# Designed miniproteins, single chains, part 72

Each design is a single chain, and the fold is of that chain. pLDDT is the mean over its residues in the fold that is shown.

## One batch from the design tools (miniprotein)

Design m2503
Fold by ESMFold2-Fast:
Structure m2503 (fold): chain A 75 residues (1-75)
Amino acid sequence: MLSDAALAELKRGAEGTMKIIEEDLKKNPDDKLLKEILEQARRLVEAAAAGDSDAALDQASLLVHLLMKRSIEKL
């Protein structure tokens, strides 16, 4: 179970990711991976805001995997 501080940190990180991905998606509106990352980050923000530790951890894990996939596909 995550502390309120840990949930707030996850929310802040997800919001930062959303802002970066929204900018990238404006340049590449048909990029499916960017759309998936954006939706995943949004779900993490919602779970963290709701105080749902299990959902927040699950969403964070999925977001990390999508970000890693994006990093690999760039090269």
Scores: mean pLDDT 82

Design m2504
Fold by ESMFold2-Fast:
Structure m2504 (fold): chain A 63 residues (1-63)
Amino acid sequence: GSTRGGAAASIAAARGGGSDEAAAKAGQLMFEYTKRGDKEGAGKAAAEGGADEELAKRAMEWS
């Protein structure tokens, strides 16, 4: 997948301490904020999903 898709999947996996629902929700939030071009929102969604917020923002800029 794309770098943005990979970032969303990584966030979902990091959040996935056994909860498919939480992982799916984090992935959807990342996708929605990425679609809007909202790096701050995407970074915060990543942090809520257990991923590094700054790395998520950088991934969005690079892709």
Scores: mean pLDDT 58

Design m2505
Fold by ESMFold2-Fast:
Structure m2505 (fold): chain A 76 residues (1-76)
Amino acid sequence: SPPVSEEERERLLKEEIEEVEKVLGKKVVVIDASTPEAIAAARAAIEAGQVVVFGENVDVEVAQELNALYEARLAA
């Protein structure tokens, strides 16, 4: 059997996220790129108290900055 395509992986991940959101009762936002749009979406999700998950394609520096923001919001 051929390996799962990137498109199929994205679809499966989306379905898994929807199931997790149902169980947690909270919206889960996944970012898998360090684009300005992805960063803005993650920041908005953190401010709204939503769960943010970083994919493998997110820059470590960006992930660290967003995690610091999340921790600051929990401490405030």
Scores: mean pLDDT 74

Design m2506
Fold by ESMFold2-Fast:
Structure m2506 (fold): chain A 71 residues (1-71)
Amino acid sequence: SAREARHRELMAELRAARTPEELEAVRARAREAGDERTLAFIDGIEEGIALLEKGIEAAIERSKKLKELEK
């Protein structure tokens, strides 16, 4: 189907994206196409990255605190 073909094309572009600008271009095209599945997938990736960044910050702070306690 045309909808399924469009979704596959957008998902292929998403897999090829290497920069935030390329990711935003895919999001814009998905929004224009009404591809809610691709939009939800992009949102999920962004939420996952944000959680990972918070986890890394927390790990760094815990490491610093442990080093402070050893001195």
Scores: mean pLDDT 81

Design m2507
Fold by ESMFold2-Fast:
Structure m2507 (fold): chain A 95 residues (1-95)
Amino acid sequence: SPVVEYAKESLELIIETMRALEAAGVPREKIRNLAVTQLGDLAIDVYFLGNQLGQTDVGLEISDRLLELAVWILENPDMSIDEIIEKIREVVEEI
């Protein structure tokens, strides 16, 4: 599905960005907040892309999963960058 492919590629880019920021010495809290923001933005993009391509159910399912992940990160402030990345990878493999 084009919606699934776009979501997977975008999530992989989020992981790459998080690793690059970590390597650059950006504080964990800032990387975490960026991940939450990017997941929220991606959820909106995936929802609209699904509607445009006639894949509304797929777009909604992925959007909801991404929002659940963003909420989980927000509710777990002590999570490591590695734990967040592994959770994102889990979502990539499930969709």
Scores: mean pLDDT 90

Design m2508
Fold by ESMFold2-Fast:
Structure m2508 (fold): chain A 102 residues (1-102)
Amino acid sequence: RPEIEALSAKYDPAELEKKIAEYEARLAADPNDAKALYNLALAYLYAGEVDKAAEYYKKLLTEFPDSPYVPEAIETVHKYFMPKSTPATREAVLAYLNRVPE
């Protein structure tokens, strides 16, 4: 999507790689860190790694549905991954994410 391409072009790949490593280390120490999951998904999205971003968003929405990061994750996935005609709801977002190959 052009929106993801523009987002990826704005960020330094080396800085994104450092951020990804930091949040991966954080998740390795605490697999239940919803903030680290959200930040990892964002970092992968900024890096243009759409499939990895989708995987972490799916994990956040499935495992931590009551997290304060869920509404923002729904908006981000809808904006960058989903057709404009689809609703920006957790149910629609999860249905879409289940279609992304791993």
Scores: mean pLDDT 75

Design m2509
Fold by ESMFold2-Fast:
Structure m2509 (fold): chain A 71 residues (1-71)
Amino acid sequence: SMSEKIKELLEEAERYVERARKIVADWKAYLASNKLSREEILQLTVKVTAEVLDEIGKAVDALIKARRLER
């Protein structure tokens, strides 16, 4: 049903948001536990932010699909 499809898309979005949250949490823990140079912090931050943005983008895509089923 349309309701079940919307539920599945919302659960998919929730999973991507949780993955993004975990990436941020793991990066914060890594920074707290490791002595990094300025250059290493910048390079790793670029990589980490790209991974977070990718997961958020997947969550947004799932939400847009759910919204289109409503309309």
Scores: mean pLDDT 85

Design m2510
Fold by ESMFold2-Fast:
Order: C-alpha cells, then structure tokens, then sequence
Structure m2510 (fold): chain A 74 residues (1-74)
C-alpha cells in the first residue's frame, strides 16, 4: 500500500540519519551538538513523511535509547 511504501521510505531515511549521528560521534563531535542535529533532522523528516502513532512511539523509544547510550559514552 502507499502507506507501507511511505513507512519504508521513512525507515530508510531514519536509518541514514542515525548513521550520520554515529559518524559524527566517532569523529569526536560533542554529544550535545550531535543530539541537536539528530533532533532537527528527525523533525524535518517527520514533517515530510508522517508516520503511524504506533511506529512513531517505537521510533521515539529508539531515539531515546540512542541518546542515552551516547551520553553514557561521553
């Protein structure tokens, strides 16, 4: 369905955004700057490709886990 295709496109772009954040952390970018950029890019993606509330809740949890891990390793 068009909705399933849209969610797949969202997930592919979401993974690219997370990979960019990981690359920035590995390059020594401060965690606060990485988190700010991550949040800005995710907000832009969500505005472009709205997702179901269930998928959004799962993604919000994944982002929170990523941020918590990055802050622990800082």
Amino acid sequence: SAEAERERAFLERFQAILQDALDMLRAGTPVADVVARLNARLAALEAELPVSPALRAQLDQAVAAFVAEAEREA
Scores: mean pLDDT 81

Design m2511
Fold by ESMFold2-Fast:
Structure m2511 (fold): chain A 132 residues (1-132)
Amino acid sequence: VEDPPPPAVTDPSRPKFSSKYLDKVLNETLNTLLADRENSLPFYFLPDAKAENRPDYYDIVKNPMSLSIIKQKLENQSYQSFEEVENDLKTLFENVRKYYEEGSPEVENMEKLEKVYEKKYKELKEKEKEES
């Protein structure tokens, strides 16, 4: 008795991400941010507007974003370019600046993460230029 063929992977008409270099770069960037536990933890999950009674959060923040959403999109291979991850990270940083007051602990944590990201991004861009 022959075993049934393995189930077909459903590919929804989107080209599969094929660049191992870009995938490595994306994972290294996210892992670098997540390694900064103190500054990343406040942004790992979306704010619970109901539990915190902050209905205005989603009125102010039109494109909610968190590090867990970015991680999930990476694991699902939803990112096709470095620019898409950069846009999500910039969206996260801008959302914090829009909602929280300047000098708040949340803005301080975000600014420290942004500096870590910018340093890593410059290093990765210099390596990309060596291969171009």
Scores: mean pLDDT 71

Design m2512
Fold by ESMFold2-Fast:
Structure m2512 (fold): chain A 74 residues (1-74)
Amino acid sequence: SKEELLAELRELRERYLRALEERGSAPDVIEATRAGYESIIETMRTLSEEELEAVLRQLREVVERELRRLDRRS
């Protein structure tokens, strides 16, 4: 359901924010990231379930890439 997809998006956001915090990212970076995801979630509420699923798949790829990038900086 669309509600379940939005819940997955919120979970993805929380996972990414936790990773940033655990790695000592600056508070302003964490807050900007949170705000950015809030804007994305709000926009996604206007999408169809199929469109939301497609965008969520793309966002998972982006988040996974960014998490790997953070690992490389260590």
Scores: mean pLDDT 78

Design m2513
Fold by ESMFold2-Fast:
Structure m2513 (fold): chain A 96 residues (1-96)
Amino acid sequence: SEEEFLERALKGIKKATEAADKGKSAEEIGEAAGEEGSEEVALILKYLHYLRSDPSLAEQRERLTARLRELSERLADAPAEEKLRAVAAAFEEVMA
């Protein structure tokens, strides 16, 4: 259900925040999110950490922003689970 999906996402975010507060790497932050959250949440949080910490990723930030804008328009009425999967895929495609 959407409620179960959101609960997993929130648990993943909490674990990722705790890992980030301890100065863990992007990979470890993603792994911590994945333990309680979804794989999608783990991937998004890992790549968000890379994008925020590395100034060489400016082009990736711009491409991701454009892609997320497109997805926001296309998936406006989509379920939260579908939105999160699409956002995770966009992060993976841009960071590949």
Scores: mean pLDDT 74

Design m2514
Fold by ESMFold2-Fast:
Structure m2514 (fold): chain A 55 residues (1-55)
Amino acid sequence: MGLSEAEIRDMADFMLRHKVPLETVRATFAALKAQQPERAAVIDRILAEVEARLA
């Protein structure tokens, strides 16, 4: 019932395509980690990839 890695990546790509500010992306992923703590490691990895791409 948790989100798959592909679904989390699709959400990240959607936010990047719509030029969502990085602080909003971080807040969204923090909320997702609170809802899906078992996915925290995957979420952190994808967020790190997003931050690296925007650097």
Scores: mean pLDDT 79

Design m2515
Fold by ESMFold2-Fast:
Structure m2515 (fold): chain A 98 residues (1-98)
Amino acid sequence: SALEEGREAAVRGVRAAGGVRGAGGAVKGIGAGMDGYLEGGARLGAERTREELERGPKVGGAAAGGGGAMTSGMGGGDSEGSREAAEAGREGARRAEE
């Protein structure tokens, strides 16, 4: 899936940077956002969620929102960044449904 590929790219980026201290918070933020998106997407089914990702910038925007929370998390707002990422993920799933 596009979100899974995005997560893997982000993880590779952190790895390539040599596991910068504090990057764990950023990775948690991405994980929380993806978990929120996948949880919401479970109601729609994996195929439908995939169709929405292929169709549209709106679902892609939710994935980008998760990335934004990651960046914020790196600034030391770890728990808040994780909440923002999870909310962005859930919003993306809701938009895919509606």
Scores: mean pLDDT 46

Design m2516
Fold by ESMFold2-Fast:
Structure m2516 (fold): chain A 90 residues (1-90)
Amino acid sequence: QELLELARKYFEEAERARAAGAPEVEVARLLAKGIEYYVEYLVSQGKYEEALRFLEQARKEVEEMPLSPEAKEIVLEAIERAEKRVKKAM
């Protein structure tokens, strides 16, 4: 699935950017894109409960990450948009 490949690419890019010391906001934007594409993939498969569990876990992980408030906001906003997308598709 193209969406799954895009999600994997963005998650890998986020990890490489983080390892290279890129700005936290840049890492957050890449992570947000990965989350959005992965959720769209799960929605395309009818896996709504799996998508909601993924988003719940992602929110917990972001809260624990040593990121600036601005970087956390970017990821949390993406999680909120994705959660609304899943609920609308149900």
Scores: mean pLDDT 86

Design m2517
Fold by ESMFold2-Fast:
Structure m2517 (fold): chain A 87 residues (1-87)
Amino acid sequence: MELLRELERKRAAGDREGAARVLAEIARRGAEEAREAARLSTPAEKLRAQALLARELGLPELVVRALELAAEGDDEGALELAEELER
């Protein structure tokens, strides 16, 4: 949640570059949490719920897709999408 608040702050200030960095960090942490959750048998439903919330909050589609891939057990695919956010 702290990163989402920082993202909104950057957007409000018109800091497009800073906002992009925060979005990339959110995607990376989402993928990292998904990888940890998959390793620890966290229910896929939780990751799908996080993807839905990200969409409702207006996060980039790449973040939503990364969470969805993680819910399917495709942690590497989720990380690849996080890297796309930096391009």
Scores: mean pLDDT 67

Design m2518
Fold by ESMFold2-Fast:
Structure m2518 (fold): chain A 112 residues (1-112)
Amino acid sequence: KEKEEKIKKLILENEILLGMLRIALGIAKLTNAPEEELKMLEEIIELQDKVIEYLKNKDLKGALEKVKELIKKSEESIKKLEKEGGDPLVLTAIRLALKHAKEIEEELEKLL
């Protein structure tokens, strides 16, 4: 019962984040952020969407593996953007995704 409520909360939190990331991507496109950086954010959004898919299917192990992939991709993207002077909105969006992904990883590990 409590486990199902926690999964439902994780889905909601992830859906809210996904919406925020999509808005950030839209604004970044309108402000002519570099295509390579837009692609990085699109890859992060795709991984975030996959995490939600696994959570909805109650595949917590699959969700955890996708969260770990999301963390790795986010960390790699942040390092590149910081080194090359990336777009502030793209960098902020990916940092937000990384922060939430780490929180989700911790919660999923507790549920397994």
Scores: mean pLDDT 88

Design m2519
Fold by ESMFold2-Fast:
Structure m2519 (fold): chain A 72 residues (1-72)
Amino acid sequence: SQAKQDRLAATLKKNADEFWEIAEQAEAENPARGRAAYDFTASAYEALAKTNPEVAKDALARAEEARAKRAA
């Protein structure tokens, strides 16, 4: 159902946003731990992009941003 798909997309976005916040906090304490946390964040936004085509562009841009922070 549409309601089920909307709930899934909202949950995936919420989780990805929370992983980003955790990664930023981890990076402030220890850059090496922050890099690992950004890897999980990138994967979460990539999952959102695959599940919801309407937000795919924005989600993939966020994933690329997280990948860039992981590489730094």
Scores: mean pLDDT 79

Design m2520
Fold by ESMFold2-Fast:
Structure m2520 (fold): chain A 100 residues (1-100)
Amino acid sequence: MKEEIEKLIKQYEEAIKKTTDPVEKGRLYVRLGQAYIEMGKYEEAEKWLKKAIELLGEDNPFVLATLGQLYLKKGEEEKAREYFKKALEIDPNHEVAKKL
């Protein structure tokens, strides 16, 4: 399992180098962050998710949900809850409510 994740990380790093679209690059940064979370490398995961925020924006629900997952895995339950709540607030149904 870890060897497969390491191979996936290399594939994402190669794709990032070849990608010119900032949105696609940001999505690859999220996927790379998820792979590092699965490996238990939380500091590295946080680094890549911060780069994803720079490209996708700090209000991207996929980045926020992944940060929630990161902090949950680190045992920071309160911080995880805040990120999951923020991701849910950006849900399309909640965005419609905010326009009222």
Scores: mean pLDDT 77

Design m2521
Fold by ESMFold2-Fast:
Structure m2521 (fold): chain A 100 residues (1-100)
Amino acid sequence: SEADQLIAEFRAGLERIAATAKSHEQVIQGLGELFLKVLKGAEKLSVEQQRQILDEVGKALEELIRALEAKGWSDADLAIVRMAAHYLLQQMKAAVEAAA
């Protein structure tokens, strides 16, 4: 489905961020770009599909943070990434609620 494609592209993007990012600024920039893409793709989908994407995006963000932690990122850098991820997830929740 289009929802599965968007989820797969988002996850692939997070894997690239985890592999290549050298700073929290690079992570935040990459997250912003991925969120813009998923929001644009999701706006044409059903509310049920948007909720499915929202749930999977939340899980994928938790996986990203764990991957960065496993790579030895500092608590300070991880805190900044967590705050940015939380902000973007809340923006996506608001967009889904507006579509409902």
Scores: mean pLDDT 87

Design m2522
Fold by ESMFold2-Fast:
Structure m2522 (fold): chain A 96 residues (1-96)
Amino acid sequence: ALEDEFAAIAREAHARLEAARTEEELEAVVEETRERLRELLERTPEEDRDRARELAERVLEAIETLLRRKRLRLEGKEEELVELARAAGDDAEPEE
């Protein structure tokens, strides 16, 4: 079923994004997922194309959300530590 194919692509992309350790791996997952979605849309009969486009948009939206979160975790790890230190009552500077 069309929904099952899009769900499988989304599930695989999610797992790969969670497992990624580098920016290069994140970019590879996104590019491969976009390619797979494009191929699936191209093979979809015209009668199902509107539904397929909606499913593809949902998959891309979910992937973008995960990508942003994963990038913040990989790159913003030090900022998260600074926020935790501030939450612990460390006042580093008078706010301007």
Scores: mean pLDDT 74

Design m2523
Fold by ESMFold2-Fast:
Structure m2523 (fold): chain A 97 residues (1-97)
Amino acid sequence: ARDEELARGFRAAVEAVVEGLKALKENPNPEAQEGLEELLAELRALVPEAAAHLEKAAENVISDPELARRHAAEAVRAAAVHAGVLSEAEVEELLRR
């Protein structure tokens, strides 16, 4: 039950990131772009790995959705592990399905 709830939460977070980046790329607005840049700056300071993956997801969300999804998953993983919400082993298990 707990592992199923964590898997659902993780996938929902990845999907939310991908949808947000896709929406921003398809209909860019200055306010949303500023929000993304602020988030990237904060992540670079706290979790550089997450920031790097989020940037790659944003670059590829339209041209290579599969690659973008993988980078979004890695960004969510790095942030969740840093925050202590998930262990690295728990995330690896969730990604195995």
Scores: mean pLDDT 76

Design m2524
Fold by ESMFold2-Fast:
Structure m2524 (fold): chain A 94 residues (1-94)
Amino acid sequence: SSDQQLLDLGSKLNNSYGNAIYYAQNGDGKGTAEYLESAKRYGVALAQHAGDEKAAREVRELLDKAIEYAEKGDFGSAIDYATRAMNVVSQAVA
């Protein structure tokens, strides 16, 4: 069902985001970036399954910025942009 697909994507997104925060808190830029890339794939897919193409674009742009900051070792900015992306997804599926 559509609801089951949204729940599955949401679980994968939440796990990827949580792992990205964990690696960021441990100063691991590569691990952070890899999990943010996964969060981007699941977050974009989740917004698209919800029928919100504007949210899908915003999620991609915010997580691309989060990845850029993670690769530079700016974990505070990376977490800020990733959290904004999570809020966009949450509003799209509400």
Scores: mean pLDDT 90

Design m2525
Fold by ESMFold2-Fast:
Structure m2525 (fold): chain A 86 residues (1-86)
Amino acid sequence: MELAPVEKALNADGRLQIRATLTATEDAEKVYAVVEHAGRVRVFSLGPLKKGDTRTIEVTLPLEDAPVTARAYVGNELVAETSASA
């Protein structure tokens, strides 16, 4: 699995918009993505993926002075991680 660098922007309401794009490098039946910012955790079940599939995850969170971390899991195995400063 490959995770592109997280993209972040501030929306008109002053909230942090986060985008993470996952590309499947292999077929997998259980794929999860986790986005974390300032102790807030969002979990996305991406379901079965085929090699070459892409999934874009978008989440809006309150802006805090903390990094944004995105992680991808196949089952319980961490397969990709990327972080950006807020």
Scores: mean pLDDT 82

Design m2526
Fold by ESMFold2-Fast:
Structure m2526 (fold): chain A 65 residues (1-65)
Amino acid sequence: MKEKAREGAQKARDAPTPKEAGNYVGEAALAMGYGKGGAEVARSYFEDLTGDEQKAAAEGLAESA
């Protein structure tokens, strides 16, 4: 399950925008029923982004949720 969540996050890196990347991460986490673990994976992904990119990605994540 963690591996599939990481695959979703990695695919998000190929997304055209940080907002869409966040959306993909959120959908992957929800689809897998990962809950708490999915949130931690998303946080790890967000730590690699700049503040502005984190905000855009978080908005995409919220839209998917």
Scores: mean pLDDT 61

Design m2527
Fold by ESMFold2-Fast:
Structure m2527 (fold): chain A 80 residues (1-80)
Amino acid sequence: LDELKAAGERFIDQLDFESEEERQVAIEALHRALERLEGRVTPADVVRVVSENLATVVELARKGDVEGLTELLTELLAAR
């Protein structure tokens, strides 16, 4: 889990946010979605899926949409 969270956070760190509050909302939403996927994904899966679907993941994370992120990541991981 800590490695999954670290992979997601490194990704968020590559993005510019308007405020620290916006960045924290995005990090928290992504971490909550990854916690729900614990045991079903690897850090490598997270890096791949997020990299390939960057725009959608960023949009959902900025909105703090934990349910939307969880659904998106689940669908993308199941699609192969």
Scores: mean pLDDT 72

Design m2528
Fold by ESMFold2-Fast:
Parts: structure tokens; C-alpha cells; sequence
Structure m2528 (fold): chain A 112 residues (1-112)
């Protein structure tokens, strides 16, 4: 699917750019969601991402609820914003203007 392709490209870009563990785990989480992985696998990836990114428990609980509700785009937007210190509104605008793949590249580049 197009979403799976975008997630795979984001993972490839994160590896190529020498991104940290949290950015790589974010890309893996996005890929798992795009490929329709089981919820248990998705939540395990979220826990690993949250540990690597240093997220607090309240934010992790919100992310788990969004994933349980199948609100995957909201969950990925919030997770990326938390990881990169970006305003969630800015991330949403970038995604609409240039697409999710390029928005991730821009924010990952700013993180480095």
C-alpha cells in the first residue's frame, strides 16, 4: 500500500541519515501500522519507542488509547511531535503540504 511504502521509505531515510534509536523505532512503528501488524506488536513497539524517546507515562497512555481506537495518524503525529520537540500543528501542516515521508525527513534533519 502507499502508506506501507511511505513508512518503508521513512525507515530507509532514518537509517541512511544515521538517526538515533528513537527515530528508528518511530519509523518501525509507522511501518508496523502501515502493514496492519497485530495490536500487541504495535503496543510493544510503542513501549520501546517511548523508552528510547524518554516519554512520560501520561503521554504513553494517550498514545496507547489512540492506537487502540485505530487513530493511527493522530498517534504517529503526536509521537513524532514528542520525539522531535515539534508543535503537533506544525507536523500536521508539513504532512499536508509535502506528505508524511518528506515531513518526517524535514523533522529528522532538524533533530540531527
Amino acid sequence: SARAEEARQALADAIADGEDEAAILYARLAAALAEGAPLEEILELLDKFAEAAGLNQDLVDVLRELLREKRYEDALTLAAAALLGADPDRLTRLTKEVGAEEAFRILARERQ
Scores: mean pLDDT 71

Design m2529
Fold by ESMFold2-Fast:
Structure m2529 (fold): chain A 111 residues (1-111)
Amino acid sequence: NPEVEQLKKQLSEQLKTLAKLLSQNASEDSILEVLKNIEVLVEKLGTNLPTENALHIYALSMETLSRYGTTSEDVFLAARRVLVKLKEVNPDIDFEAVDSKKVLEEFLKKN
């Protein structure tokens, strides 16, 4: 399905963008824009969201909360919305059992 493949490519680009913004301690507005884009893409992909991408979204969202969650209420709420939508779309994934720091390290090595 070419539409689904295009959404997957857009999601991959947004995840790389979020990782770059986090590494640069970018502005809250930049982080918020990427989180909103990821939330929309997760909803549009639904059951077509690859498990690997779901784990990457989880790891990047947890890193975002670690870096911005205590200093930006807007970023905290946006990251929480992404995590809620991610869990709704992936009910069979035990995200609490995921080593988010290890997943993040593996994502950064490949990208």
Scores: mean pLDDT 89

Design m2530
Fold by ESMFold2-Fast:
Structure m2530 (fold): chain A 64 residues (1-64)
Amino acid sequence: GDAAFEAAKKARIEGAKETVKKFEEAGIPTKLEIKETDDTLTINLTIGDDTYVLTYSREDLLEL
């Protein structure tokens, strides 16, 4: 993979893990599922009863 794309994916994954940690420390049930392909990153985040699905393309991540 492209080094910039790998770094961008890592930054998003680290941000998601930090978010999970903060909600878990607050006593809120949290689940994180990460799916990676060569061209996309999908983050499934469940916080309590709410589920969020975030899908990033290579272009979305490289707009940094």
Scores: mean pLDDT 80

Design m2531
Fold by ESMFold2-Fast:
Structure m2531 (fold): chain A 59 residues (1-59)
Amino acid sequence: AAAALRANPPRERVSENGVTVYELPSAELLLAALRAQGRLAEPLTLDELLAVLRAYAAA
C-alpha cells in the first residue's frame, strides 16, 4: 500500500483560477493512509489530507 502510493504520488495541477489541484491515485490508498495515521473519523481539509498522504508515503 505505502509502496504503491510512493510509486504513484498525488500529482499537482494548476486550475484555471491558479488554484493547485491534486490528482489522487485511488480511494483504497486514501483510506489506507487515513487509517494508518488514525484520521478516518475526522473531517480533513485538503492540506491535512495531503500531509497524511505524504507521511504515509514517507513511512
Scores: mean pLDDT 63

Design m2532
Fold by ESMFold2-Fast:
Structure m2532 (fold): chain A 55 residues (1-55)
Amino acid sequence: SMADEELEELLKSDLSDEEKAELLRKGAQFYHSLGHPILVEEGEKMLEYAEELEK
């Protein structure tokens, strides 16, 4: 999906793990705000990735 492609590009970027985690949290917040079930689920995945990056 387009969201999966954007996520993959973010994870491959030269940004720090903290910067990636911050962008993932912002993305998750935005997707959650849209209220669409599929996008809310994608937002939860983004939060999971952010937590993994901050281990």
Scores: mean pLDDT 76

Design m2533
Fold by ESMFold2-Fast:
Structure m2533 (fold): chain A 113 residues (1-113)
Amino acid sequence: MIEVEKLEIKIEIEGGEATVEAELYFKADNKIEAEILEGMVALIIGVVHAVYSRTHGVRVEELEIEIDYENQKLTVKVVLRGPSGEAAREAALAIAEQLSKLVKGEVTIEIEE
């Protein structure tokens, strides 16, 4: 079973945009387990986007997910744009909260405004 040991999230809010940068440190026995984690992360971001698009008018401007199996690290960058910085911030925090639920270890969240 895949284990996520550490999550580091940085959220930057500027001019109606929120940038979420996340690094997940995992232990996977094989590449298929690592790809399952990538799929779970993509699903979480997609569901949060769908909800906040309908409720707050938030949209995804950029989404990058990169998996490094050899270093057992997954990196995520999401750029969210809302009708206000508050709307974008709420969507970004929802992503951070849902990603944190995957982690059995250490979670660090930093917010810059």
Scores: mean pLDDT 87

Design m2534
Fold by ESMFold2-Fast:
Structure m2534 (fold): chain A 76 residues (1-76)
Amino acid sequence: DKDFELVEILKETLIDLGVPEEKAEELKNFIIKKLKEGKPLHEALEEAAEIARTKYKDELAAKALEEASRALKEEA
C-alpha cells in the first residue's frame, strides 16, 4: 500500500519533469511488476531509472528515480 502510494507520487513527479503521461504510466507499471515479483522497491526504482535513461533518453527522469531509490536505501 505505501509502496503503491510512493509509485503514484513518482509518476506525477515524472510528468512534472516533462515525461509524457503514457511513458510515466509504463515506468509505474514496470515498478509495480517488479514489486509483485518480490524485488525491493529501491531495486525496482534503479531498474526503472535505467529504462528512463536508455529507452527514453531522459536523464532528469533517470536521476529522479535514482534519488528516490537512494533515499529508500538510507532509511534502512
Scores: mean pLDDT 81

Design m2535
Fold by ESMFold2-Fast:
Structure m2535 (fold): chain A 87 residues (1-87)
Amino acid sequence: EEELKEKLKEHIEELEKLTEEALKKANEEEAKELERMTKSVIYVLELVYEGKIEELKKELKEIAEKLAEAKKKGGEAVREEAEKIFE
């Protein structure tokens, strides 16, 4: 449990660092979207870190349902829906 929490913290820190590097290459619009996506991913990771497994299950189910609907529209639509979900 503690080992998993420490690993999640490392992943959050790495994601923040990668986002900061990407922001340096992004225009204003791209930067805003990247910040929103990163914030949403960090939120999901924090739910795992806090042991809010039931909330995580709900979130993952909603993500899976949205991605399944997007898959019916094609691969590009899957990416667009994934970006919206992490907004």
Scores: mean pLDDT 63

Design m2536
Fold by ESMFold2-Fast:
Structure m2536 (fold): chain A 88 residues (1-88)
Amino acid sequence: SQGMQYTQQSLQYLQQSISHLQNGNIDNAINYTNQSLQYLQRAQQLDPRVRPSLQYTQQSLDHLRNGNIDNALQYAQQSIRQLRQILR
């Protein structure tokens, strides 16, 4: 379904964000997290189960903007866990 495609895209962008954070590329991580948020917002319109992932991804972005990298990683990982449960 279209909702599953949006959920899959958001997961891929979050994984890219984590990869960039691990390499110290904070600006790229912010960009990929923003792209994930756009797909999560679209997915939420089709599947309300996506809401926790949207909230965790928003928290991750807020921490990235404030330089709290460890907190940002934890929230991104929580979002990924929720998305994987939906995609099963």
Scores: mean pLDDT 89

